# Ledger of designs, part 53: designed miniproteins, single chains

Each design is a single chain, and the fold is of that chain. pLDDT is the mean over its residues in the fold that is shown.

## One batch from the design tools (miniprotein)

Design m1836
Fold by ESMFold2-Fast:
Structure m1836 (fold): chain A 91 residues (1-91)
Amino acid sequence: MKTYTVREFVRWIIYGDSPITGETPLEEVLLNHVTYYSKLEPDDILDRSNILAALQAVQKLLPAAFPALQRYLGVEVDGVADQALADAVLA
């Protein structure tokens, strides 16, 4: 299972192999948004207990990008940040 800090997860969404590209916000904007809504700190480790909250924070800012992320990870394409998507991010 992959492990990410909140900062590494934000970088993966913006710059990594994630399909969330094009109209992505600046790294600092997405990081501040994720930390604010998830109540996590930038260097906190994402695990199964907190990854869903981080994904839900990303969805609040980038909801239109979620179908592409779901297709990339091979989960149900419903545009919703759920536990199945969270588990796929950590796999």
Scores: mean pLDDT 74

Design m1837
Fold by ESMFold2-Fast:
Structure m1837 (fold): chain A 74 residues (1-74)
Amino acid sequence: KKLSLEETLEIAEKMLELVRKVRPELAKEYEERVKENRDDKEKIEDIIVELLLRMAREDPALYEEMLAVIKELV
């Protein structure tokens, strides 16, 4: 399913809310990157994928919570 820019931003914001509860400094870094690229859907998707891959490596439990959010929104 193809996502709109608004849907992609919503997914990014929801995932960052989860990360912020556990790792607030990391969430701030990615939040700033999303803000800088707010008009570019493909760049936001790349940022989301990078964050997911990082959490899969560093915090598998948080990664599973993030996947659940994507499944609810997509």
Scores: mean pLDDT 80

Design m1838
Fold by ESMFold2-Fast:
Structure m1838 (fold): chain A 79 residues (1-79)
Amino acid sequence: SEKEKEAGLLAAEQAYDAARVTGNPKSAELAYKAGVEGAEKGNALQAGIDASRAAFDAGNPVGAMLAYSAGLKAEELAK
């Protein structure tokens, strides 16, 4: 749905910002792409999970936690 897609994009943006703050631009790019793909599936929580995995795999565990938290908040907003 539209609301879930919007919430998913917000989660992707928050994951990107978190990765940027840690000074790892590759992690930021991967987290953003994963979040956008999750959002396109219409699930805010899935967007957060996908972004979290991308950040963790890129060596940014702090960004991974923040991406997941953003997904949870976005899902709550979509209700």
Scores: mean pLDDT 68

Design m1839
Fold by ESMFold2-Fast:
Structure m1839 (fold): chain A 81 residues (1-81)
Amino acid sequence: VTLDELIAELEERRKTASPQDQGVIDHVIGLVRETKAAGLDRRQLLHLRAELEYMVRESTNPQLQATLREALARVDEILAA
C-alpha cells in the first residue's frame, strides 16, 4: 500500500461525501501529501496516524468514521512495512 493509493481512495470517497465531510477528507489528503513530501519520515507517519485516530474518535458520522478508519488501516500497513 502506498500514500498515492491512499490519496486516490480518499479522492473517491470525497465525491459522495457531504460538504462538511469533504472538508475533513481534504484536510486528511493534505496531511497524507505532507507525509509523502517528507519522504515517508516515520515521525510524520506517526503524526498522520495520531491525527486520523483522533478524528475517528471525534467523528459522529458513521460514513466519515468508516472512511477515516480505512485511511488509518492504510497508514498502519505502511508503518508495518
Scores: mean pLDDT 83

Design m1840
Fold by ESMFold2-Fast:
Structure m1840 (fold): chain A 74 residues (1-74)
Amino acid sequence: MGIDVSPEELKELEEAAKELEKELEKKGVKLQFGVTDDGVIRVGRVTADGKAEVIAELETIEELLEYLRKLAKE
């Protein structure tokens, strides 16, 4: 698949992503994640209407973590 990371780095990236999700949820930002058949990671935000809007499309877990960190700081 389109993600090329060592198993140890992948584990650390997964843990960092979970912590960032938790921080965003505490700020009232509810996110949904999906992976397309093309290996693109889609980040959706749950709107006030209870619908998910795609707010980012990312190709790697590293890009996902950077996006989540930036979103958590905003």
Scores: mean pLDDT 70

Design m1841
Fold by ESMFold2-Fast:
Structure m1841 (fold): chain A 72 residues (1-72)
Amino acid sequence: AMEKALEEKRKKVAERRSKIQKLMDEYNEAIKNEDYEKALETLKEILRLMGYSDRAIEEAIKLFKKEWEKKK
C-alpha cells in the first residue's frame, strides 16, 4: 500500500513534469527568438500547471516584465 502510494505520487509528478517540459521548451524558444508575447503566455501556463496561485503568477509576471525591460 505504501509503495503504491509513493509510485502514484511519482507518476503524478512525472506527468505534470512532462507537460511542463513541453511548455518550457516553447518558453525557451520564445525567449531565444525575443517573442515577448509567446514567452509571457507560456510562462503563465507553466506556473498554472505547477500549481502556483493567481497571486504568485502575477508576481512572477511582474518580475518577468522587469527583467524583459532591462534587456529590451
Scores: mean pLDDT 76

Design m1842
Fold by ESMFold2-Fast:
Structure m1842 (fold): chain A 101 residues (1-101)
Amino acid sequence: MSEEEKKVEELVNHYAKLFEEQLDQLLGLKASEGHILLMISSAIAGVLQHLAQTLDPESTLKAFELFSKEVLKIVKEKAPSILKAVERTLKTLKERLKKQL
């Protein structure tokens, strides 16, 4: 595995863990679905920005696709009611990223 591939895996694992912790906190506080969606959408956009600043464009797309997969697994398990909205957010951000490449 290349050094870049290791960096992608480490960043994806790091941000997936932070995402899960934030979602768990919001659910523990019994936040509304709208508030949860606002907060996690902001967090997802922040992760994409940091990936783009840290990785080359192709590695950023790959990392974001892997991160999106982990996010969808977490949301499906813990907050299935918002799954479709999260899927739309991830798809929109991925499509915007692809247009910038």
Scores: mean pLDDT 84

Design m1843
Fold by ESMFold2-Fast:
Structure m1843 (fold): chain A 84 residues (1-84)
Amino acid sequence: SAAEEEFLKAAKEATEAIEKGDWKKALEAAEKALEALEKLPESKEVLLAKASALAAAAKAYEALGDEEKAKEYLEKAKELKEKA
């Protein structure tokens, strides 16, 4: 599906940005991945993918010095992983 393709592209962009230390780009890519996942039917795989994208965003927020958002995104990631 188009949403699945959008997710895979965004997930790859997020991974590459994290590896390069481009935290702003990592956040943009993680948010795009989350938007694509919202278009997919809820499944265990989708919940785990959302948790991973939220954790990636949290890591980027931490690197950028936004500790409050980092904590918020990590807690949300944990909650989704427990639901999966």
Scores: mean pLDDT 86

Design m1844
Fold by ESMFold2-Fast:
Structure m1844 (fold): chain A 81 residues (1-81)
Amino acid sequence: LSPEEKALLREFFAEVAKLLDAALRAELDTLMQRALAANTREAVDQMIKRLVHAALARLSPEQAARLQALVRAFTARMREL
């Protein structure tokens, strides 16, 4: 991952954390740390997949829509880098 990709990932993490309860934030932090340690786009994609799967079961439809919008925006920006 480039410095720009890591900065974008941190920005994404901060926005997503606002939607999540404490337990989901702890799970997201664990997934983010694993993705950063692996330092690959594949690990980031796996983190997003796991996050969406875990969060959708616990979020309201409105919160789920906001999460999906954040994921789409992050993925689009990552493709441009």
Scores: mean pLDDT 76

Design m1845
Fold by ESMFold2-Fast:
Structure m1845 (fold): chain A 100 residues (1-100)
Amino acid sequence: SHMEEKFREAIKLLEEAFEILIKALEERGRLEEAEYLRELKEIWVKSLEIAIKTQSEEEVKEMLLTLIKKLEELIDKLELPEEVKEELYEKLKKVRELVE
């Protein structure tokens, strides 16, 4: 369905955002935080993939918006270069536009 395709695209963009965050932390020697984010990515991606098949459209949308908010809060707390933050916020904005 059209909405399932949008949700799958949203998950892909979120995975890309996690990968940018993980790489930025690894390049700065913040290995424990990078590992935490890898585990968080795996849990969220798996949960969202299950939700697409088992939950309502509204519930999947709520999960995606919740994750976006959590990632925005995390990015704000992390001391990262402005360029990295801008790229991350751009990807999260695209996810929001896709599901809203």
Scores: mean pLDDT 86

Design m1846
Fold by ESMFold2-Fast:
Structure m1846 (fold): chain A 72 residues (1-72)
Amino acid sequence: PEITLTGKDGSTITINVTEAGVALAEELNKALQAGDLERAERLVLELYLRGHITEEQAQQLGKLMKSTEAAL
């Protein structure tokens, strides 16, 4: 399914995750909203290693995190 993630700076990215990855992606969204980039990076890595997102999706999330970091 598709999930739209929002950074603390208001930047948005829509990603495709596996159904089993939805709960983890929701935790990622909360971390991004809070500006907790250490937790967000860990969650992106977990999503990727478990096969819930593609390398392309992980790269898009990295870009969102950089935007969020600039807003902190």
Scores: mean pLDDT 80

Design m1847
Fold by ESMFold2-Fast:
Structure m1847 (fold): chain A 87 residues (1-87)
Amino acid sequence: MKDVEAAEELVEKAREYLEQGDYSKAASLMTAAALLAMVSGDEEAIKRVRKETVEMMRKSREHIEANPVKSLAQRTLELLKKAEEEE
């Protein structure tokens, strides 16, 4: 039960990172959640977490493919902001 609950928390955090535009962290958390659910051995929990992580990964990939310029612009903006803070 605790392992399944932890997997669900990782899915929730991954969703928050997707909303913030941090797709790499979101993907890592979704992968960790799927692995944690598999380790639990609960077939129902595995199916549930897998369904949610696959859906979120699809949305993440579609968002990156549909808005590649926005993803690049976001990264460029972060670098510029860091440079301004160091001046």
Scores: mean pLDDT 68

Design m1848
Fold by ESMFold2-Fast:
Structure m1848 (fold): chain A 80 residues (1-80)
Amino acid sequence: MKAAIASAGGVLLMIAENLLAEGRFEEALEEAKRAVELFVEAGDLELAKKAAERMAKRFREAGKDELAEELLEYARRLLE
């Protein structure tokens, strides 16, 4: 099940990036959080961290610094 959970996380990251490209920032944040949760559940903490950092960078590039900070804080709490 670990590989399937990590794969689902990857799909949610793609959905989050597409939503961000569409200007649907709140939905993109929610899907990004879910992707990070799935990577943590799969035991891939490094991938979870990199996914959060990548999406946070995308939010900042879109001028959504507050959403980037929320995602990074969320990921940090899960990775404690």
Scores: mean pLDDT 84

Design m1849
Fold by ESMFold2-Fast:
Order: C-alpha cells, then sequence, then structure tokens
Structure m1849 (fold): chain A 60 residues (1-60)
C-alpha cells in the first residue's frame, strides 16, 4: 500500500530530523575555549573572595 510506504518514510525522516536537532543542541551546549577560560577565571575570583571572607571572620 503506497500510503503505508509514505507514512513509514515520513516517520523515518522525522526521526532523522529529531536526531540532527538533538546533536545540534549538544554542540551548542559545548562552550567555546574563550567561554571556558572566562568561567574558570570567574571560579578563581569567587574562591579568592570566599577565602578573604573566611580570613576576615577568623581575624575577628
Amino acid sequence: DLDLQIEASRKAVEEHRERIREASERARRQPSHEQRLETRLGVHQEVNRKANELYEKLKE
């Protein structure tokens, strides 16, 4: 039946499209080298800030 073959082909195309979309989303979630460096710098700054706060509390 031609209609069944068309429906099967449509589903196969839709599944393939969904996989491409998921792969694209995963690729977009990977940060650039610059964004990764900025994130690491931010973490270091936050750790230093908290260390200074703890030092001030110990000084009191």
Scores: mean pLDDT 73

Design m1850
Fold by ESMFold2-Fast:
Structure m1850 (fold): chain A 64 residues (1-64)
Amino acid sequence: MEIEISEVNGLYLATAKTEKGTVISRAETREQAEEKARGGAEALEKDPSKAEEAEAIGELIAAA
């Protein structure tokens, strides 16, 4: 799993890419954004049918 972190206007954006989709999360700290994106991506990889649960952790974007 690859996680990319960027800072946008004082917020941290973490993008986690998996074979099941991409999870993006936002948080006030880099660590929190990374943890949310990783958690969402891990949940999606283990059970793709629980996309709503992954979305609760972070924003979910399906792979094209």
Scores: mean pLDDT 68

Design m1851
Fold by ESMFold2-Fast:
Structure m1851 (fold): chain A 90 residues (1-90)
Amino acid sequence: MTEEDKIEHKIMEEFREKMKKENRMKALAAMFGHLAIEREKLSPEEVKEVYELLKTSEFETLGVKGVSEEDLELGKELAEEFKKKLEELK
């Protein structure tokens, strides 16, 4: 792993730890972040696009069912927090 990869992995590990006692939407947001890091290391702009997808409930197309408005807001918060951390790295 490169040093940058190690830092990104640490951010993901922090998100995973937060997920252990939290709802499915937070886990989904963390999975989006993980996917972004592992697939081509998305730019801050691309992370913003993922955040906008969560904001518009587009993730329902991913087979997520029975998602509440509260779960949506939690997912948005995590996506925004992850974007912020990625912006600090780049």
Scores: mean pLDDT 54

Design m1852
Fold by ESMFold2-Fast:
Structure m1852 (fold): chain A 81 residues (1-81)
Amino acid sequence: SMKERQEVIREVAEEIRRIGQLESLLLVLRRQGASDEELAEIAKRMKESDEFALELAERLWANVPPGERSALEALREELAA
């Protein structure tokens, strides 16, 4: 259901923030050409919005290095179930 999906989104976004994956996501965005001003705004939005953090993680999944992928891999597995 949508409610169950929203609860999963919230939990995974909290996990991404808790284990310090914000820096990995920002590094991927920098590699894609994001400016320092854009990265600062994105970092702020990721801390303030669970849905934004999840959507951004999903969009950047394919570009995350293997050593930085554990939280995003868990996120993808949850969304595939």
Scores: mean pLDDT 60

Design m1853
Fold by ESMFold2-Fast:
Structure m1853 (fold): chain A 63 residues (1-63)
Amino acid sequence: MKYRITATATGESGGKTYTVTVEKEADLSPRAIGEVIDEAGEKLRATHPVDKLTFEVKVEKVE
């Protein structure tokens, strides 16, 4: 069964808040969730030098 996994990474840099969202459809597993979280965090860190990250993860059944 396929699930839509959405990870939103939020971080602060220079007094500003930055957010990156990554969405993928995959079979539900800890690995799939981890990959989406990692991608969101990497994209945010690549564009903004943030000290702390928070993550919000949403999983929805699509099949």
Scores: mean pLDDT 80

Design m1854
Fold by ESMFold2-Fast:
Structure m1854 (fold): chain A 64 residues (1-64)
Amino acid sequence: TVTGVAQGIRMGGRVTITGSSMDIGAHGLAVNENGLRGGAGFIGADLVITPGSDGQGIVAFITS
């Protein structure tokens, strides 16, 4: 579990995040037609983020 968060990374295209675990916590990740939106969570598992037709996505990284 981590206690901080970094957000606001705007991405165009496809992003792959890899690891061996992922903890989204009480908040989930949502993917809509314009990309990935997440509130809080730890990213440490294999995750492929494919944005929608406009190529926009948001990924939040949590740091302790």
Scores: mean pLDDT 39

Design m1855
Fold by ESMFold2-Fast:
Structure m1855 (fold): chain A 62 residues (1-62)
Amino acid sequence: SLSEATFEHLVALAERGPTREEMEMALAVLYTSGTERARAALERIARESPNPYARELARRLL
């Protein structure tokens, strides 16, 4: 399982990461974690992220 601090950092990178590579890595780690918290974060990113690339990637993982 991801630590709470690591999880929060990954969500921030997935939502607002400065590069595509960082966003992709963060989204992949969240997906691979398989936790309900990570799934909820992916659903939120897919619906609410201001970055259309992040939204598309999150939707594809769900």
Scores: mean pLDDT 81

Design m1856
Fold by ESMFold2-Fast:
Structure m1856 (fold): chain A 67 residues (1-67)
Amino acid sequence: DPTAEELKELAEYLEKEKEPPSLVEIVREAAEKKLSMEEIEKKYGKATAKTILTTYKGFKEEKKKKE
């Protein structure tokens, strides 16, 4: 599960990549409130939580390749 710091980093990445504002706002709010993936699923729904997790995995893959 992503940590609050990793969610902040993801929010900055999504904002830079010009992702939809709604997704950026959700990830940023989750980072500020230190929400777990279970809490994100409960608050925003399973589909949104899955989208965030999939996007986070892509972000981690890109970061690993650029290291």
Scores: mean pLDDT 73

Design m1857
Fold by ESMFold2-Fast:
Structure m1857 (fold): chain A 78 residues (1-78)
Amino acid sequence: MEEERKKWFEELKKRIDELRAQLKAAGVSDEEINAEVFAEIAVEISLRTGQIKPEDVEKERERLKEALLNAFKRIEES
């Protein structure tokens, strides 16, 4: 139980670090990188807790990324 949780957390952190590095190398903005990272974390948690189905992962990731980008834009505009 504890070891599986630690392994999952370490794997998630590694994936997030790799995602950030990849997007930064591709010239993606910090705002978009943050949206992608938060969406990925939320999707992985939702998968682990059974809140979403594996087949809905890509759709949920896209939805969350768009929602986060819109939220960041609204914060900047306020």
Scores: mean pLDDT 78

Design m1858
Fold by ESMFold2-Fast:
Structure m1858 (fold): chain A 78 residues (1-78)
Amino acid sequence: SMAREKERERKVILIAAALLAAKEEGSPYSLEEIEAEFKKLGVSEEEIREGIELSKDPELVKAKMEELEAELEKLKAA
């Protein structure tokens, strides 16, 4: 289902953005500790892994977040 694939992609982007924000704010938590918290919130290990990989490219995360925000604006207008 395209809807499920889009929801999965949104989760991965949001995880990557959260990881980058934590790094920028000087979070004392390791990636392993942050991963454990996401698991407690019911996020899958595969989604967490993809989010961690995406977080290694801050410019790509930024671009994907901008695309996601634009898509949400279109949904609000529809």
Scores: mean pLDDT 76

Design m1859
Fold by ESMFold2-Fast:
Structure m1859 (fold): chain A 78 residues (1-78)
Amino acid sequence: EEAHRRAVRRLRGATSRYMSALGGIGLKDPALREKAQQESMDAGREMMEASKGTVAQVEAAGERLERRAAEAEARLAA
């Protein structure tokens, strides 16, 4: 229960970071805007789907989205 709630909070945080970075990328480069919007929508769906799963599934999704968020943030900062 507590582990699941913690994993879901982490997943939501990672999803928000990723979506925010994608929004910034789309604003900086209009050619990437459609792709960034689609990836943002896909991330939202993945978050909702994973949050209904086991703790292990939520943690795995959180780790994937954390990596994507870090990569997107790095691209935006460059």
Scores: mean pLDDT 86

Design m1860
Fold by ESMFold2-Fast:
Structure m1860 (fold): chain A 81 residues (1-81)
Amino acid sequence: NSIEASREAAEAAEEAARYGEEGNASKATGGAIRAIGEYVSGEADEEAARAAVLAGRYAVQGNSEMAFRFADQAREKAEQA
């Protein structure tokens, strides 16, 4: 359902941000791809899914501050969904 899909998107975003901060580009990219998958599926809350995609993008670019900010936003939106 939308709540579960939104939580999955937020978790993917958090994983991408965390691995990005650790310098693990491969695992950060995996998280980013999962976030995109949740967005494309259309089942997640749109704001949560978009924030998750942005978190993944910043994580793979090495911008940990922005990655965590968007991951936090994705989690907040998922909890409100």
Scores: mean pLDDT 83

Design m1861
Fold by ESMFold2-Fast:
Structure m1861 (fold): chain A 55 residues (1-55)
Amino acid sequence: LEKEIEELQKKENTLREKMREAVAAGDRDAFEKASEELTDVGYEIAELLRKLKEK
């Protein structure tokens, strides 16, 4: 669980970095794609954190 959360947090950081680069480049499509993936990863992290607190 903790290792899975850590891997997802690293992916979240990578996606945030891609969003920053997309904004700097004016690439709206890349920004939207990264934003969607970031939202999905955020939900996965929240669900795993909830499970961790229950145990």
Scores: mean pLDDT 79

Design m1862
Fold by ESMFold2-Fast:
Parts: C-alpha cells; sequence; structure tokens
Structure m1862 (fold): chain A 83 residues (1-83)
C-alpha cells in the first residue's frame, strides 16, 4: 500500500525519505533477527524481546514519517488525511 493522496512535492519527498528509512530499518531488522536466531546462547524469551523491539522500531519509523507529513500539511493549513 502506498499513501499518495494529493501529496505536494514537499509531502512526497517526506514520504519517499520515510519509505527509504523503512526499507533500511527492515533490512537491518531481518539481519538482526537472523543473527539472534543463529545465536544458541540466546533464550527464546530474549529472541522474542528482540523481535518485539524490532517491531517497535519499525512502528516508530512509520509514526515519524506520518507525523512529518502531518506537520507539513498543518503548516500549509491543510487537514491531515492518510488512507
Amino acid sequence: MKILEELDEEEKKAYEEGMKRLEQTSRDAVAEIKKANEDKTLSSEEVARLIADVLYRIGNVLDEMFKKIAEIRKKKGKKVKIA
């Protein structure tokens, strides 16, 4: 899913930068989970905690992206609409 409702150039740039950050964070997350899964010294609880931390980080990247778009829209007197 792409959120492309009437984004102007500034909003589009913020979205593209956010998606680039999401891609990098997801790539790093996959590598981190793989490394943890291969580490026989980690308990199942420690691996679960790492997965939860990864999901939290991904959620934060998405939240920051949407907040930035919302702030740009507010600055221009537009109401925020994200589909």
Scores: mean pLDDT 73

Design m1863
Fold by ESMFold2-Fast:
Structure m1863 (fold): chain A 96 residues (1-96)
Amino acid sequence: AAEELLKTAEEAVEKLLEAGKQSVGKAKETLTEALKKLIGAFNDAGVSKETQEKLRKAAEEGAKGIEDPEKLEEALKKTAERIREIAEEAAAELEK
């Protein structure tokens, strides 16, 4: 469960960073899809509502940050790192 969650998060992050090389619009679309997929995975794994809310908030902050094309790469890198941190927290929560 924890390993599958981390793999899903890393795949979502890789797709997000690649989308950022194309356009702001593609990055926003990919972030929205990544959030839906990750929230689904978190819910299915039994991750707490508190950790799920942290993920939603990180995605909302990321979406606001990627509106400036000149700052797109930095904003995506920060969003990717935050998603990884939250996924690691979720994985640790599932390990008793």
Scores: mean pLDDT 80

Design m1864
Fold by ESMFold2-Fast:
Structure m1864 (fold): chain A 88 residues (1-88)
Amino acid sequence: SEVEEARELGRKIGEEVAETAERAARGEISVEEAEAKIREAEEELREIGEKARRGEISEEAAKAALEAAMEELEKRREALEALAEAIE
């Protein structure tokens, strides 16, 4: 379904952000590279919201994508905190 496809997309976006943060925390990529990748993920989520606003996808699909992305980020909050500390 459209909702399930959107949920899978959201999960993937959240996973990419979390993985990027973990790689930066390990020193595998620079903080600058991590920030660029995270900005790309943010733009993908923003586009999903804009598509829903234009009626190209349902609001339910957009919400499912955002919720899935947030769930992945929550699971890997420790990695995101490590990235934030590396910037300080």
Scores: mean pLDDT 79

Design m1865
Fold by ESMFold2-Fast:
Structure m1865 (fold): chain A 84 residues (1-84)
Amino acid sequence: NASKKKILELIDKAIEAVKNGDYETALKYIREAIKVLEKDTSFSPEEKEKILELLDRAGTAIVMKRYDLAIKYLEEAKKLIESL
C-alpha cells in the first residue's frame, strides 16, 4: 500500500526532526502525513480516526514543547499503522 508506506516514511521523518530540534519541519511532516491519510481509501474510518488522533496529539505536544510526548505519539501511530 503506497499511502501506508508514505505515511510511515513521513512519521519517521517527523520523529527525526523532533530529535534534531527542527520542530517546524516535524510539524510539516505531521501535516503531510495527515493529508495522505485523509486521501487514503484502504483504511477503515475507525482506523483512520485513531491514526489521526495520535498524529494530532503529536502535533499539539510539539506546540506545547512536550517533545518526548510528541515522539511517543508518533511511535504509537507508527506501530498502529504497521499492525494494520
Scores: mean pLDDT 89

Design m1866
Fold by ESMFold2-Fast:
Structure m1866 (fold): chain A 74 residues (1-74)
Amino acid sequence: MSEERLVTRALFAALTGNFDAAIELLEKLSDTPEVKKALEILKQYRERAKQVKDEWERIDLGAEAAREILKALS
């Protein structure tokens, strides 16, 4: 799987609130400062999502996380 495909799949996983899948996908990428930053962002949003019982608020957190990951990887 290409790095571009891994990033795309990780973004979709984050957008759907599946932070564990997004983290797993990004962990397969090269160990760069950008990837490390994106992983820390995902881990922070994963912890925040555990405190949220509303599904829509969890999806909103996923969308926010996806935007922050894109900024970190750009």
Scores: mean pLDDT 80

Design m1867
Fold by ESMFold2-Fast:
Structure m1867 (fold): chain A 78 residues (1-78)
Amino acid sequence: MKEEKIEEMKKLVEEARRALANGDPQRAVELAEKAYEIAKEIFGEDSPLVQELKTLLAGAYARLGDPAGAVRAGKGIK
């Protein structure tokens, strides 16, 4: 159900932000990747929510010390 997937995505976003705050960028990437996949499938690329998730994912990759991953996240996952 679409509503169930939206709630799952919101939970993943909250957990990803918490992981970043706790200094666990690896876990933040894993959680944000899952949230991004759900949001992309439901809302599409031209969604403010998907743009927010790209920003979160780029930040998580930057904290990992993976600038290439950060660029991929921001440049446009199509």
Scores: mean pLDDT 74

Design m1868
Fold by ESMFold2-Fast:
Structure m1868 (fold): chain A 80 residues (1-80)
Amino acid sequence: SARERELALLEAALHAVRYALENKVPMEVVIAELRRMRAWAESQGLERTAAILDEAIRLAKESLEKAAEYLEREVERLRE
């Protein structure tokens, strides 16, 4: 379903941000990965997921910790 694809993509984005925080991956690498995920979401018609990833990218430029917290909340909202 679209929701299962949305959840999987947002969990992947959260994992990428958390991995970067733990392994000191450069911010530009993480942002490039999130942008790739956002482009894929848009191509699949997952407009809400694309918007969530846009906000995650904005937050990541300020703080990877804030991006992780935001993505964690969005993932939890999609879980039943």
Scores: mean pLDDT 88

Design m1869
Fold by ESMFold2-Fast:
Structure m1869 (fold): chain A 90 residues (1-90)
Amino acid sequence: SLIDEIRKLLEELKKEIEKAKTDEEVKKLLDEFIEKLKPILKKSSDSERDEIALIIKEYLDELYEKGLISEEVARYFDEKIGEMLNEINS
């Protein structure tokens, strides 16, 4: 399913973030994740987009709680997700 594909991409992202040494490396991984996410979201229904947004937020919260990302990186990711959603809906 589309949701399973998103969960797989998030799990792969998490593993790569765990290997990253700098905020700049994490930001690059987030940029690459966003580019992979865009075509998937363009094919999704509004209901699926709501579910995907919730799943992404859950993973972002987990990454922050585990200390895998800084507050700066968390804000960067949130801004990038917002920009992507605005681009897709325009």
Scores: mean pLDDT 81

Design m1870
Fold by ESMFold2-Fast:
Structure m1870 (fold): chain A 88 residues (1-88)
Amino acid sequence: SLSLQEIIDKVVDLVKDYDSLVSQGRLTDVVRRLSSLLEGQKSGEIVDALEPYKDTHPKGTKLVLSLLVNELTGEAQKRAEEAYNSLL
């Protein structure tokens, strides 16, 4: 299994590559890879790791936050929802 830091690193790479991969018709591949990485995550640390990318990579960041809202619970889920809504 991957550590939380390895998951964060892979998620950030997909956020940075999002626009390029989507322009290549690979949106379904990006969603599948992110869903696999985020499945069962309970830590709000991934939300914190995405903060620097909200302005530079907003579309990729927004996708990850939307997926995290479905995985996280309690305070961490609320933080993901607030971060997602800030990208409107």
Scores: mean pLDDT 86

Design m1871
Fold by ESMFold2-Fast:
Structure m1871 (fold): chain A 67 residues (1-67)
Amino acid sequence: MSAEVQEAVKEIGKLAKTLPSENKDFENAGLLLYLTEDVERAKELLEKAKPEFPELVEKALKILDKL
């Protein structure tokens, strides 16, 4: 895994800890990125969480857009 992808996983993990309630799509996005480095699929999972946590999802998507 590249250092850039590792940093993105860490940043998304930090955002997940700030969620007021558990969200499987947000959690699975970080895990999927860690296991597969599939940025597009991670983005798709984050988009599913967007209706509940739009601001946190937008922050996570911006992290992935830098990759």
Scores: mean pLDDT 80

